# Designed miniproteins, single chains, continued (3), part 39

Each design is a single chain, and the fold is of that chain. pLDDT is the mean over its residues in the fold that is shown.

## One batch from the design tools (miniprotein)

Design m9328
Fold by ESMFold2-Fast:
Structure m9328 (fold): chain A 71 residues (1-71)
Amino acid sequence: MIDMEEVFREFDKIPKEEIEKLAEEQAEKARKKLLEAGVPEKTAEAQAYAAGKLYAIGDALDRAMEAVRAK
């Protein structure tokens, strides 16, 4: 079983700025896709922001889990 305390320690080692930059990058990609699909601008921005944040957190957690497994 993966030790969640160890996962959170590895997660804390990831720079906050890196997570925020990935979130912004993914939000911009999602926003463009939503706008191309005809979603209204305000809705596209809100959904893209949420999607970008969730993606960045998930990526950081996946990296933390891989770091724990590599030990």
Scores: mean pLDDT 80

Design m9329
Fold by ESMFold2-Fast:
Structure m9329 (fold): chain A 94 residues (1-94)
Amino acid sequence: SIDELLEEIKKILKEVLDEETAEELYKEIMRVVEEMKKVLSEEETLKILQSFLKFLKDVKEKYPNDPKKVARAVRAAIQLMKKDIEEIKKEQEE
């Protein structure tokens, strides 16, 4: 489920990042998910979150002792998701 994927994402963020950065990025992810739910099906949202979780696990394995690089990679991924959602919204408003 979406909630289970979000819980797993939150756990990984808290394991790798400081508490303040983890909470900030999790809040951004939650906002993006709420926007996804408005323009995408539940199945499409689930697939995107599964891909993001895999990305997060891969970044954690690549940079196990570099939380700043992990945070940077996560911020970049969030920014790309936001951009994709805005493009979808523009197409749906036509």
Scores: mean pLDDT 83

Design m9330
Fold by ESMFold2-Fast:
Structure m9330 (fold): chain A 84 residues (1-84)
Amino acid sequence: KAPPTAKAGEVQLKLLREHLKNGPAALFGFGKYTPDEGIERMKATLSTADKDEAIQLLQELGKLAKSPHSRQIIDDMIQYLKEQ
């Protein structure tokens, strides 16, 4: 596993923007990772990106999330980033 970098954070922000456009149906799934592993990787990667942009994109995704579970995951990520 490579450590997160600023470039990796920017790529993750681009992926969040694509989730906003295409809807959150498969949000927090990475094809080769379990959902939990994908979530932890996203948290670590986003911490290297612009924090304000990452939080804003996650808040917008939270508005689109239909399940309480997805909203809880998004809220957890937002809190994680605020603590970094």
Scores: mean pLDDT 63

Design m9331
Fold by ESMFold2-Fast:
Order: sequence, then C-alpha cells, then structure tokens
Structure m9331 (fold): chain A 57 residues (1-57)
Amino acid sequence: SAEEKLERVMELLDIPESARPFYRALLETGGLAHVAGFVERYAPPEKREAALAILAE
C-alpha cells in the first residue's frame, strides 16, 4: 500500500518521529507523487535513489 511504502521510506531516511506527521500529510494531500517530489528535492543524496525506488514500486 501507499502507507507501507511511506513507512519504509521514512525508516530508510531515518526520519524522526516528530517529523513523520509532516510526511503522512504529504501522502494524504498529494499521494505518493507528492512524497516523491519532496524526497527528490530534500532527501540526502546517498539515500535518494533507494527512497524513490521504493515509492516507484
């Protein structure tokens, strides 16, 4: 599911619990495409490709 993909991405990116509501709101308002856009711009380069691959499954 989209929620399972988001949880896997947040774990991969070491997103702190305090920031996870923000990422869940991205999914709720714009779906996986919105999450992917945020990851593409702001995720650490070393984890970005792997995170985008999870979202593209």
Scores: mean pLDDT 83

Design m9332
Fold by ESMFold2-Fast:
Structure m9332 (fold): chain A 89 residues (1-89)
Amino acid sequence: GVTVADALKSITDTELEFMARAVGASVEEVREVGKKLGSTGKTIEELAEELGLPKDSSVGTVIVVYYGKEKGLSTEEILERINSTEQPG
């Protein structure tokens, strides 16, 4: 499987900005969570399962759900925020 660290090598600044906006975080906070999850050596699939997400979830979804849960939000609330966040132009 793809590790979070490997997936982060392909992530764009636009994607980071979208993720940060979805959970009310800064881009820097999202990057810090990504680095933390990457340091675990776990695959995106393993972290998705731990967070109650589908195995085919994106690295971005895994990062923002993890961040939101650390701030006391439920997985359902975080996913609703992602779905209601405007796409970058």
Scores: mean pLDDT 76

Design m9333
Fold by ESMFold2-Fast:
Structure m9333 (fold): chain A 142 residues (1-142)
Amino acid sequence: STLNLTISGGGTYKEGSSATITVNISGIDPGLYDFALLQLPKGAKEPILVAYISADGSKTWVSDEFKGRVTPSVDLSNSTVYFNFSNLTLEDTAGLTVQLYENSPSRRLAASVSVNLSGAVSSHSNTINLSAGSGSPVTVVP
């Protein structure tokens, strides 16, 4: 079966409120993946890593710009990952992408899906290998 990602953000956006990006995974074991939330800000050339969480929840990282405003969490029993926003800004809702990486030593990009906090997005993705010649270094997660 094909890896299927259902991504949703709840409700009507209001500045200063909270919102949650919910990533539901079907067709494959979610415990095989690590999860990243990226943002491409308006006018930026490269995406910014917003938050990261390992499949078991043991490793989490949040960028300084989002620290205290974004909290990642994982519920593998329900095949679900959450990116929880508090004190939401208009800029927080734009250019969001969820990425899944294989948690194997090769750490290959498995899926990349654009996100809208005001709607639900469903996508079917195959494993994507990062080519050894793609010209932008990915920020190494500590």
Scores: mean pLDDT 68

Design m9334
Fold by ESMFold2-Fast:
Structure m9334 (fold): chain A 90 residues (1-90)
Amino acid sequence: GVLDLDGVREFLDKLVELGVISPEGAEAFLSGLRGPVHLRRLEISEDGVLTLEFDYVGPDDRPQHTTLEIRVPREQAEELRRLIEELARR
């Protein structure tokens, strides 16, 4: 899917709420963003590894590709799985 600036902010806010990323990291990414984010992959494994793959444009107007793998605590993993399912329906 494609996320505009408001969609990116909303998604990052949820990741901060779940403890997956820091508020400082979310704000730094958002402040440098120069266009929409193309979400290529968003999944969580049975053992709680979140895989996030996306394309974006940073502060130098250059296309960037990033893949992140983050271990999510068990309590947050169930909530994040529900969020991913909701986003997949949109």
Scores: mean pLDDT 75

Design m9335
Fold by ESMFold2-Fast:
Structure m9335 (fold): chain A 97 residues (1-97)
Amino acid sequence: DALEYLDRISELVDEIRKALDAGDYEKVMEKIDELRRLVQEALEKGLLTPEQARAIMNALDGLRKAVEEGNRFDAEVYLALLEITVTIARLDAERKA
């Protein structure tokens, strides 16, 4: 079910937000890798469109790079893009359910 995967994706995004706010960059990186695996699985199962998966993956790549560079501003921007992208995917899935 697309909504079940999107619930798990949203929970991981919330965990990334909390880890970033705490300055726990190792946990941010760990949760990015976990979310990347979950998005790839959802794409393979046809539960996300290729466009939705690409948008999420691009936001995750930007967030990872910002964290590695210590750029807090860019990290917040990419996290906000990730949150918006996941919300749009969830609304699309709810409309189709």
Scores: mean pLDDT 87

Design m9336
Fold by ESMFold2-Fast:
Structure m9336 (fold): chain A 74 residues (1-74)
Amino acid sequence: SLSPEEQAERELLAHMLRALDAAARTLSPEQLARLEGQVAAVAEEAAKRLRAGEDPRTVRDQAIARLDELVAAA
């Protein structure tokens, strides 16, 4: 079974992949590349927070909310 941290990481990764797949169908290559960079930064910050022992559910939910904001703004 997965730890709560591993579950949060997998759920966040799955959300990122679905969001980028959807965005790739509507954005230009330049817009998509910018969004990919922003998504990577959100993922890096979430990983740091999980390693620091922050609540995995809170980290996951906040990262997903930030990703949704970035996708909507793209």
Scores: mean pLDDT 86

Design m9337
Fold by ESMFold2-Fast:
Structure m9337 (fold): chain A 79 residues (1-79)
Amino acid sequence: SSELEKLIEELKEAIEKGDEKKFKELVKRISELLRKMGFPEEEVEKIEKGMLNAYKWGLENNEGKLAGRLVAGELRRLL
């Protein structure tokens, strides 16, 4: 989906910048799209936890750019 790809790129930028508000907004939007695509709630929850863990890791290690790339790559792998 072009919509999902656009949101993945925006999420990557939010993680790179440490923008918590934008990150939370985009996680919610991506999660809703994954549910509409037929992903079970337990899988969406695991993906949300993975995104949050990567975001926190990027902040703690000053590696937001790498964290953003890892999240974007994993989400694209699901497509």
Scores: mean pLDDT 87

Design m9338
Fold by ESMFold2-Fast:
Structure m9338 (fold): chain A 96 residues (1-96)
Amino acid sequence: KPSKEQIERDILAAFAEIVAALTKLDLKHHDLPEEKRKLMEEAIGYLNRAAQALDEGNYDEAIELLRKSAELFRQAGDEVYANIAEKLAEEAEKLK
């Protein structure tokens, strides 16, 4: 099985991909209906909170926040970000 250090590196690499995707998403928010924009902003908020929880070693909280983020992205109709958030939750489960 991979070490916790290797799993953490994989998660950090996935976070770098998400950061790039979030920059692109921020530009697209201006084209979304108000209701969807609010869902996307809330989902991004949970995603950022999950990153902080992971940095603090609180894996259970991070997983919960990532799944919450994924659900909000799906409600907003953005399956790309929803799938990325879900994948991060799966990777964080490996740290437990």
Scores: mean pLDDT 73

Design m9339
Fold by ESMFold2-Fast:
Structure m9339 (fold): chain A 80 residues (1-80)
Amino acid sequence: MPASEEEKEKVEEEAARKVEEYMKKLIEEKKLSPLEVREKIEEAFALLLDGEPQEVIHEKLGLPRSLISALKRLIEARLG
């Protein structure tokens, strides 16, 4: 079935929430500063927009695959 515009908006909101949850977890568990986490997220976002594979982003930035997948879903929801 074709996804409605409303359904795409829900996917974007869900993905954004998951990204925020993973960011908070990285700050608490890895003792990274909020600035460091934000910089890594922004770099991952740029790499995903350039079409880099999730595996390469995981290797370069050390971000969890789940977080990278959530970012990819967020980008696809915004651009699609």
Scores: mean pLDDT 75

Design m9340
Fold by ESMFold2-Fast:
Formats: C-alpha cells, structure tokens, sequence
Structure m9340 (fold): chain A 73 residues (1-73)
C-alpha cells in the first residue's frame, strides 16, 4: 500500500499530466520531488523511458486512488 507521502508524490506527477499526454522518465525526474522521482520507474511499465497519461490513469485505477484520477480530468 502507498504511504501518504507517496500519494502526495503521485499528485505532483498527476499535475504534470494535466497538460501533457506523454513525458520522458528523465523530464519527470527533473520536474518532481525525490519521492515522486522514485515512483516514476513503476509507471514506466514497458521500460521504454516514457510515461503516458494513460499509463498513469491505469496505475491510479489499479491502486484505487480515484481522487487523483479526478485531477486528470
């Protein structure tokens, strides 16, 4: 289960995806806190060095963070 700190870190990532459909792992790591940066490899399911808004949505649905999903709409 995610901690409250990890949930806040995911919120940082969610804010970036409000205006972008795809971001590289490197770009994300530069734009977010260290805690959020540590979660980014888990979102890069394909290991291709990019994270899509759809991958983020799928991750949030899987862990039950509907509150963060609403922020992406």
Amino acid sequence: MLTEEEKEALREIVELFKEKEVLSVVELQQLVSDTAASLIPALDVDGDGTVSKEELKAFLERIGLEELLELLE
Scores: mean pLDDT 76

Design m9341
Fold by ESMFold2-Fast:
Structure m9341 (fold): chain A 88 residues (1-88)
Amino acid sequence: SDELIKQAEDILEGFKDAAKKYKERGDLELAKILEENAKLIEELIKNKDIDKIKEFLKFADELMSNPSMSLESLAKELLKKLKELVKK
């Protein structure tokens, strides 16, 4: 649905913004992870893989509900899930 694509686009924009911010701070390793997340989300959006987008959004929402998770841990877990989804 258009709503799911919009939600995925909002997350994509968030990762792009975060990557730029961390790159400016000199955290090149985290910036690279965030850029890889953005690239894979963009591929899901481009392919209109609604089922994969829905699965990703559900996973992201569950993961982000944990207030103890750092951005680095969150980005790494999301990247792992995205790599699994795009390989299918």
Scores: mean pLDDT 85

Design m9342
Fold by ESMFold2-Fast:
Structure m9342 (fold): chain A 88 residues (1-88)
Amino acid sequence: SEELARKYLEEMKKVIEEGVKKATELAKKGDVDGAKQTVVETGRRIAEILEEAGRVLPPSTLEELIRELEPIVEEAVEKIGKAIKEAE
């Protein structure tokens, strides 16, 4: 289950990294609406992965996965938010 949790974390990390890259590139081009839409779509994909993980992982393992995910999401939000502010 720990090995499977790591796979889900790596998958979510990739989704977040691609979302950050796309959102920041759109913000730099002045497409703030496109950047915001990318955040929404990235969030939906993460929610889908967490739903799948919740079906197969023990509750305690899922809780640890979410704790590891939190700082990654926080950093992503800060990076995108900064790019949007700089595009103003």
Scores: mean pLDDT 86

Design m9343
Fold by ESMFold2-Fast:
Structure m9343 (fold): chain A 90 residues (1-90)
Amino acid sequence: MKEKAKELVKKVVDHIRRAVEALEQGNLDEAIEHVRKAVYYALEAKPLLDPETAEKLFQLVDEAMRAVVAGDVEKARKAYEEIQKLYDEL
């Protein structure tokens, strides 16, 4: 169970990283698509995570989504770094 949760959170991390990379290149449509996939994997991970971890993951994914939609590369990168840290602490 924990291994499956970690695998899904890793997919969230990977997609947010790709969203930041796409945003830095000016590829807004690609960045939005990657955030959409991150949200999908976060939803799949939710029932496998403790409630506190799930809440933090969703807050960070929402921050990443808002930053990407606003074209804010620095905020998107910060959200990515915090999601990566969350994953590393699993």
Scores: mean pLDDT 86

Design m9344
Fold by ESMFold2-Fast:
Structure m9344 (fold): chain A 70 residues (1-70)
Amino acid sequence: ATLEQLEALFEVFARLEPDMSVDQRFLDTVRFFAALGMSASDETLRAFAERYGVSEETLEEALRIEPLKL
């Protein structure tokens, strides 16, 4: 997944669940792409986390998410 794809889905989740925390929304976005077999580079995930003020703990959790292997 590209940074643009991650941000686009994050914005969709922000509209559907506005009361969800930024950290939870970030994880849900990363997990959604992983469930589709799509990965993002570590650099992309770090840039995405920094842009939205995601906690270091949540970023580390996201870096451990692997794309679904069918």
Scores: mean pLDDT 82

Design m9345
Fold by ESMFold2-Fast:
Structure m9345 (fold): chain A 67 residues (1-67)
Amino acid sequence: MTKEQHKQQLDEEVNQAIEDAPSVEEAIEKIKELTEKYTPKLGKEESEKLLKQWTEDAKRSFQLLEE
């Protein structure tokens, strides 16, 4: 499996975690867990960038529900 394939797989798992999470905190915890699992394959810098992007996406998604 290549680095690009690992990114695709992680992206799919993160999207599923966000959809399934009952709260933003649960979504963020799952995103952290998933990115940590893939860090050895993707590298620290890429994993941190993805973690930040997905954390922001999760916060935006749940912010709409917390009006």
Scores: mean pLDDT 76

Design m9346
Fold by ESMFold2-Fast:
Parts: C-alpha cells; sequence; structure tokens
Structure m9346 (fold): chain A 97 residues (1-97)
C-alpha cells in the first residue's frame, strides 16, 4: 500500500509535467552525467504514469519511437517541474538507503 501511494503521487507529478510549459529537449547523443540522471528520473515518472493510464502508455510508446529515430527527446515541461522531480528522486534514494 505504501508503494502504491508513492506510485500514485509520482504519476500525479508526471501528469503535471506533461501539462505544463515549454519544450525541454534532450540530445540523446550528447548527455552529461547530470542530464542523464535528470532524463532517467523523468522517464521513470512517465513510465509510472503510463502504467496507470492506457492512453498515456500509447502516447509514451510513440514518443520513445520518435526519440529513438531522431536521437532526441522533446518534453513539454518546465525547469521548475524538473527541479521538483530531482528533489523527489533524491528523497526516494535517501529512503531506500
Amino acid sequence: SEEEKLAEEMAKVAEELLEEGPKLVFDLSELDAEERTLLQGVLSMLILYAKKNKKGYEELLELFKKAREEKRLELNITEESLKKLLEEVRKLIEKSE
């Protein structure tokens, strides 16, 4: 139940990220360590969102196919949303020990 509550909160944050603001572009060919960590966090949240929403799963699959072909991922998210995501990921790592 605790894990289900956490997954639900994470899915809610992912939904807010998809609804907000300008595009963030990741060049998959030239990611530094911080950008890779950030991208992995964002992808983890999107996957959790997709698991609870069948439509989100199909949209995510199309997004990943396009990113693979273009070697570039575009997300409609804000820098503030990314900072919140990183902070939540860090808290999860601390609790996992």
Scores: mean pLDDT 63

Design m9347
Fold by ESMFold2-Fast:
Structure m9347 (fold): chain A 77 residues (1-77)
Amino acid sequence: PLSEEEREMARLHFESYDKDKDGVVSKDEIREAFESMGETPTDEQIEAFLDKFDVDKDGVVSFEEYLEFMERYKAEQ
């Protein structure tokens, strides 16, 4: 599980992606995040990422889905 400090950092990162301030991040915001890391993801790669962590299948990612992905990612390192 993530520590309280790690959850707070994840929240701050999530809020930086959440340009619309609606509590979710869109496919476009996720694409921009990857581009900021020097990546040029394909739509297929972004869809695979959303499929893995958009458990509601609504095309956006909630904070709880983002935390679950971060926990899984950390556990695999």
Scores: mean pLDDT 65

Design m9348
Fold by ESMFold2-Fast:
Structure m9348 (fold): chain A 68 residues (1-68)
Amino acid sequence: SEAEKAIEEAVERVRKKGEELGFPQDLIDALADYVRYTAEKASTPEEQIKAAKEAEDRVLKALEDMAG
C-alpha cells in the first residue's frame, strides 16, 4: 500500500542518515523502530503517511543536532 511504502521509505532514510553520521547500530535500530511504531499506530492510511513523515523529520533533526 501507499502507507506501507511511505513508512518503509521513512525508516530507510532514518537508517541511512544515522549510518552517515556514524551513530551506533543499536541507536539507529531504535530510532527506525520508533518511526515505524509511530506511523503504524495511526488509524488511517493518510494519518500513517503523515505520522511517518513527521516522525522521520523529528528523528533526522535530532540526529543532526546531536552530531553538531
Scores: mean pLDDT 87

Design m9349
Fold by ESMFold2-Fast:
Structure m9349 (fold): chain A 64 residues (1-64)
Amino acid sequence: SARDRAILRGIAAQYDTDGDGRVPASDTAAAMRARGVSQSIVLTVLRLRDAAGQVDVAAALQAI
């Protein structure tokens, strides 16, 4: 939803300190849950995590 995307953008702005468009998956998921994002949306974001534990913000925004 538009609200879920807005929440993710706000979290990404906080965690993407070097501007590479990548954020820690577990920290991002926890912040999304704290802001009332549904478990199914959070799980969608977590499934996008790479071997380094990072998620591409653009891919996550497209998926939710």
Scores: mean pLDDT 81

Design m9350
Fold by ESMFold2-Fast:
Order: structure tokens, then C-alpha cells, then sequence
Structure m9350 (fold): chain A 69 residues (1-69)
């Protein structure tokens, strides 16, 4: 459902923001908040994968971005 996709996006965004807030990276926080506002799940997954070193999240995010065209 749309509600479940919104919850997933919110949880991914929350996890990314926790990482950047601990680093004090205000510019990256602003970027992530804009991705959340734009409902860009693909870019959020790539960002989380890059931050955590999880290639499977990067691959999934890239796949979602290709499906949006």
C-alpha cells in the first residue's frame, strides 16, 4: 500500500539523518530532507547504501531510479 511505502521512505530517511546528525553534516541533512520531500526512494536507498557500505541497497536504489523513466 501507499502507507507502507511512505513508512519505508520515512524509516530510511530517519536512518540516514541519524548518521549525518552525528557527523554534524548540515549540508547533507538538507539534501536528504529534500530527497524525502520529493519522495525519491531510489536516491535515499543509494545514499543509505553509500553511508553503510551496503552494495545491495545501492543496486536496489539504482533499479528503482531506472523504473521511474
Amino acid sequence: SMSELEKLRDEITKKILEIYRKKGDEDSIKEVEELHKNKDLGSLLIKLGELTGDQSLIDLGQQLLQQRK
Scores: mean pLDDT 83

Design m9351
Fold by ESMFold2-Fast:
Structure m9351 (fold): chain A 77 residues (1-77)
Amino acid sequence: SEEKVLEEAKKLLAEGEEAFKKGDYLTADIYYGMAMLALGTYIAMTENPSEEVLKLAEEISKKSNEARKKFLEKLKE
């Protein structure tokens, strides 16, 4: 169901955001990746995904890209 997928993705997003705030960019990207896998699987199996699902996927993708960038910057230190 959409509601269940949104709930799970938002929970994983929140875990990733908490890790990001602590400077744990690798853990943040892992949680964002899990959220994207859940949403992406739903989108692939759903004929007409809602605007809410698509916007959440875009938000998580942007946050994952930022976490990856921060992780790589930290690795160069």
Scores: mean pLDDT 86

Design m9352
Fold by ESMFold2-Fast:
Structure m9352 (fold): chain A 91 residues (1-91)
Amino acid sequence: MREEAIARYREFAARLEAELGERILAGDEAAILEAIKRLARFLAELAASLGRGEEARRLEEEAIRAAEAGDLEAAVRAAEELHRLVLEALA
């Protein structure tokens, strides 16, 4: 389970970097917000597969709403909470 989760995360990160990495490094806020939405969806799916689906769904909705509103700080915070949820579930 943990090894599969790490492999899926690496595959996701490689695809995200290939598609949006240059724009993110250039400071393109729209690309950063899109990356956060994709990360939130990925982490929520991963957390749900680990039995944390209800908490993950709430945080995913929060991250997407914040990103769509252009609230980078709130979007990042929700994505960080999703990341912590996944790490706790894998521990």
Scores: mean pLDDT 83

Design m9353
Fold by ESMFold2-Fast:
Structure m9353 (fold): chain A 95 residues (1-95)
Amino acid sequence: SNIKIGPMETELLYDEDLVKEIKEFFKDKNLSDEEARLISQIVLAIEQGVLPLWLPALIEKYGGPRVTELLDLAIEFLKKKKELSPNAKRFLSLY
């Protein structure tokens, strides 16, 4: 699918190793490269404390239900991580 994030994609920290970890974590779900990248960027946005600034643009581009699915996957991944940033710990306390 031709899913596009826009300029905010290039302004977030991008980590190919994190994309690989997410693909391995969700191997049974057969994530596309685009889905794994989006989940990794949501994880990084949570860790950097910038998700609330980016979330409206994500919802406008992908719709609320799809963003909710991606966010749920990001939360599932974070809950299973060995070490969490202070921002990620605070975020997870709300969910």
Scores: mean pLDDT 75

Design m9354
Fold by ESMFold2-Fast:
Structure m9354 (fold): chain A 81 residues (1-81)
Amino acid sequence: MMSKEEQREELLKFAEEEIEREAKKYNITDERVIAEIRLFAEWAIEELLEDESMSLEEAKKKVRELIRTLATDAAKQLKAA
């Protein structure tokens, strides 16, 4: 059985990989924007880890969808500026 600490480390690693992928996809080079996406992803991971009924795969899916939403919104705002 995976510990909460092991699940946290796995989700944080997964989040970093998804952030890098989405930042490259939308050409997000602003370090402040990347840091903000990372911060929200970290907060979401802590909330997801409190739901003991949630599988690691379901948590990864929620983290991926959050990062995609935040990256898409950031890309739209950067185009509007």
Scores: mean pLDDT 81

Design m9355
Fold by ESMFold2-Fast:
Structure m9355 (fold): chain A 86 residues (1-86)
Amino acid sequence: MSEELKKLQAQAMSKIRELVEAAVAEVERVLTDPALIQEVNARLLELEDEAVEKIKKATSEEELEQIVADFEAQVRALVAEARARA
């Protein structure tokens, strides 16, 4: 694996972590049901693990950008669904 690709993978993983931290903070701020908060946070950790595995298998910057974009969309959908259930 090239040094440049490793750097891009590290940046993508950092972005995934930032998105998870922001989503957890939003969920904890907006939702009032502790059980729903725990459910959403557990699903966020699952999505993070899936995204990290995809990043490890990515071979280009374009693939990494798509993985991050897909993850951001999944996180937005999860938070929106949780808000609709609250």
Scores: mean pLDDT 85

Design m9356
Fold by ESMFold2-Fast:
Structure m9356 (fold): chain A 70 residues (1-70)
Amino acid sequence: MADDLADDVRRRTGSQTFADRVRDTALTMLANGASPQQVRDTVDRMTDDYLRESDEMTRAVWERHRRDEE
């Protein structure tokens, strides 16, 4: 399960470091008695947050580059 979630996240984000973090989080949650559904919900939230941050960073870099042209 944790490996499957990490592999899916790696494909979606392109980041092995983030996928490793997701795997560690999933394993920790399972060890603490979280249900598979709770783990999946948490991983989905983490992935959405990561993609949102990536989009924001890309937009910020684009805006910075545009300002440097002035």
Scores: mean pLDDT 74

Design m9357
Fold by ESMFold2-Fast:
Order: C-alpha cells, then sequence, then structure tokens
Structure m9357 (fold): chain A 92 residues (1-92)
C-alpha cells in the first residue's frame, strides 16, 4: 500500500521530466512531497499510525497538486487513488 504512494510520486516525477515542465516551483513541490512520504514511512515504522497517516495525506495532496501542473486531466484520477489509499489506511 505504501509502495503505491511512492510509485505515484515517482510517476509524477517521470512525467514532469519527460514533458520538460520541471520548474523551481514544481521541484519544490516534489521535494516537499518526498519529505512527507519519508516522514510517513518513519512514523509507521515507529508504530505512530496517526502521524504516518497525516504525513501520507500531505504527501498525496502535494502529489495531486504537482500532477495538476503537469496534466490536469490526470488530477481527478490521482485524487481518487489518494482518497482510496487514505481510506484503506484509516480502516486498518
Amino acid sequence: MEEKAAATIADELAVLAEQGKLTPETAALVREAVRHHALALEAKAAGDDEAALAHLRRALELAVRLLGLIDPERTEEARAEAEALLAKLEAA
């Protein structure tokens, strides 16, 4: 499940690089999303599911915003995937 969040961020990075839309603003959003994803993994490893969920939610929010700058048509799909992932984590 966490692998899906990492894959989403990696996919957005690949699309951004392929389209040549890597700007300072977009790069900053990528760094922030990666930071929160790393914090989510650290919190989960520590058994802090509440902190892990909060950081993962922020990482996915930033990833969706990043996708909106690259490919607005994919924003709805990414948002739905993020919501589904968060729902599964919340239910666990």
Scores: mean pLDDT 69

Design m9358
Fold by ESMFold2-Fast:
Structure m9358 (fold): chain A 83 residues (1-83)
Amino acid sequence: SVLTPEDLERARELAKERLRAYLAEQGVSEAEIEEIVAAMEDLLRAARLLARALGISELEALRLLVDIWSESLQEVLEEKRKE
């Protein structure tokens, strides 16, 4: 099945929720979490902000962001299969 714009928006909201939860568990401040989440559409900027917040490399941060997006897209696809 082809992903619709509505499916992509649902995946985006799930990715934001996953990222917020993860960063809160890592002890990142609410202000930094919202800055990173606001940057999610610019993956390179989001990766730089995330790397700074977590003390990891930009490549590791980019991989983490890709994993969060992938998991969120998979959840939307599984929801569609049940409809």
Scores: mean pLDDT 83

Design m9359
Fold by ESMFold2-Fast:
Structure m9359 (fold): chain A 58 residues (1-58)
Amino acid sequence: SMEERQRILREIAERLRRIGDGLQRGIARGQEIRAAGGSEEEARKAIAEGIVEGGGSL
C-alpha cells in the first residue's frame, strides 16, 4: 500500500541521514588529524569510523 511504501521510504531516508551525518563527522575528524600533522591513512580511518558510528555496520 501507499502507507507501507511511505513508511519504508522514511526508514531508508532516516538510515541514509544517519550514515551521512557519520560521514561528515568522520571527514571533520580526518581534517583535524591532517591539520595536526597526522597521516592520510589516519584521516581515512577517521572517516571510516564516522560512517560506522553513523550506522554503516549495525
Scores: mean pLDDT 83

Design m9360
Fold by ESMFold2-Fast:
Structure m9360 (fold): chain A 61 residues (1-61)
Amino acid sequence: SMRDKIFQELDDSNQTAKELLELAKQGSTEEQLREVAEKGPMTPAVVISLRYGLDELKKKK
């Protein structure tokens, strides 16, 4: 159903957001963070997590 698709996309996006934060914490690359973010829907959670992760990686330089 449409409802099930929406919940699945939100769940997938939440998992992607968490993955982005973990990769940034581990010191992954900006390229890898962008590739992970681009694999699914660009929800606000994913966008915010990508921006935060990219900023954290820049601080480690």
Scores: mean pLDDT 78

Design m9361
Fold by ESMFold2-Fast:
Structure m9361 (fold): chain A 57 residues (1-57)
Amino acid sequence: PPVSHPTWTDELLLRAARALVEQWAKMDPEQQENAEFALERIAERLGVSVEELRERA
């Protein structure tokens, strides 16, 4: 995919990851699996690990 300048989209992805981490304790195991999948997609886009995203929140 084409490289893009840092944009508000990256900031929204970080915000989404933080929201998922914040909501993690309130999630059921099924929702946590879905959230983990979403975090993996966000982490890949940002070039970090899922664990890194969780720690940043």
Scores: mean pLDDT 73

Design m9362
Fold by ESMFold2-Fast:
Structure m9362 (fold): chain A 79 residues (1-79)
Amino acid sequence: SALQEELKRLLSTHPVLHDPAREAELRVRLEPYRERLAPLEKATGYSAVDIVLAISQLPEARAREFAEALGLPVELLLP
């Protein structure tokens, strides 16, 4: 899908900035969305946490677009 290709490109072009505290928070907060994110993890080869961290590094307008496309609360994608 276009969404999967855009995420794959984002993840390969911009390295994920690792934040252990944010990653631990996201592992808990993303649990209800595990099934929704599993196809994206499979398509990109990256974890749901890394995908969300990569999106959160984008400008707010772009992060909101991904939140809507993924069906995630925008609060999970904004810092």
Scores: mean pLDDT 79

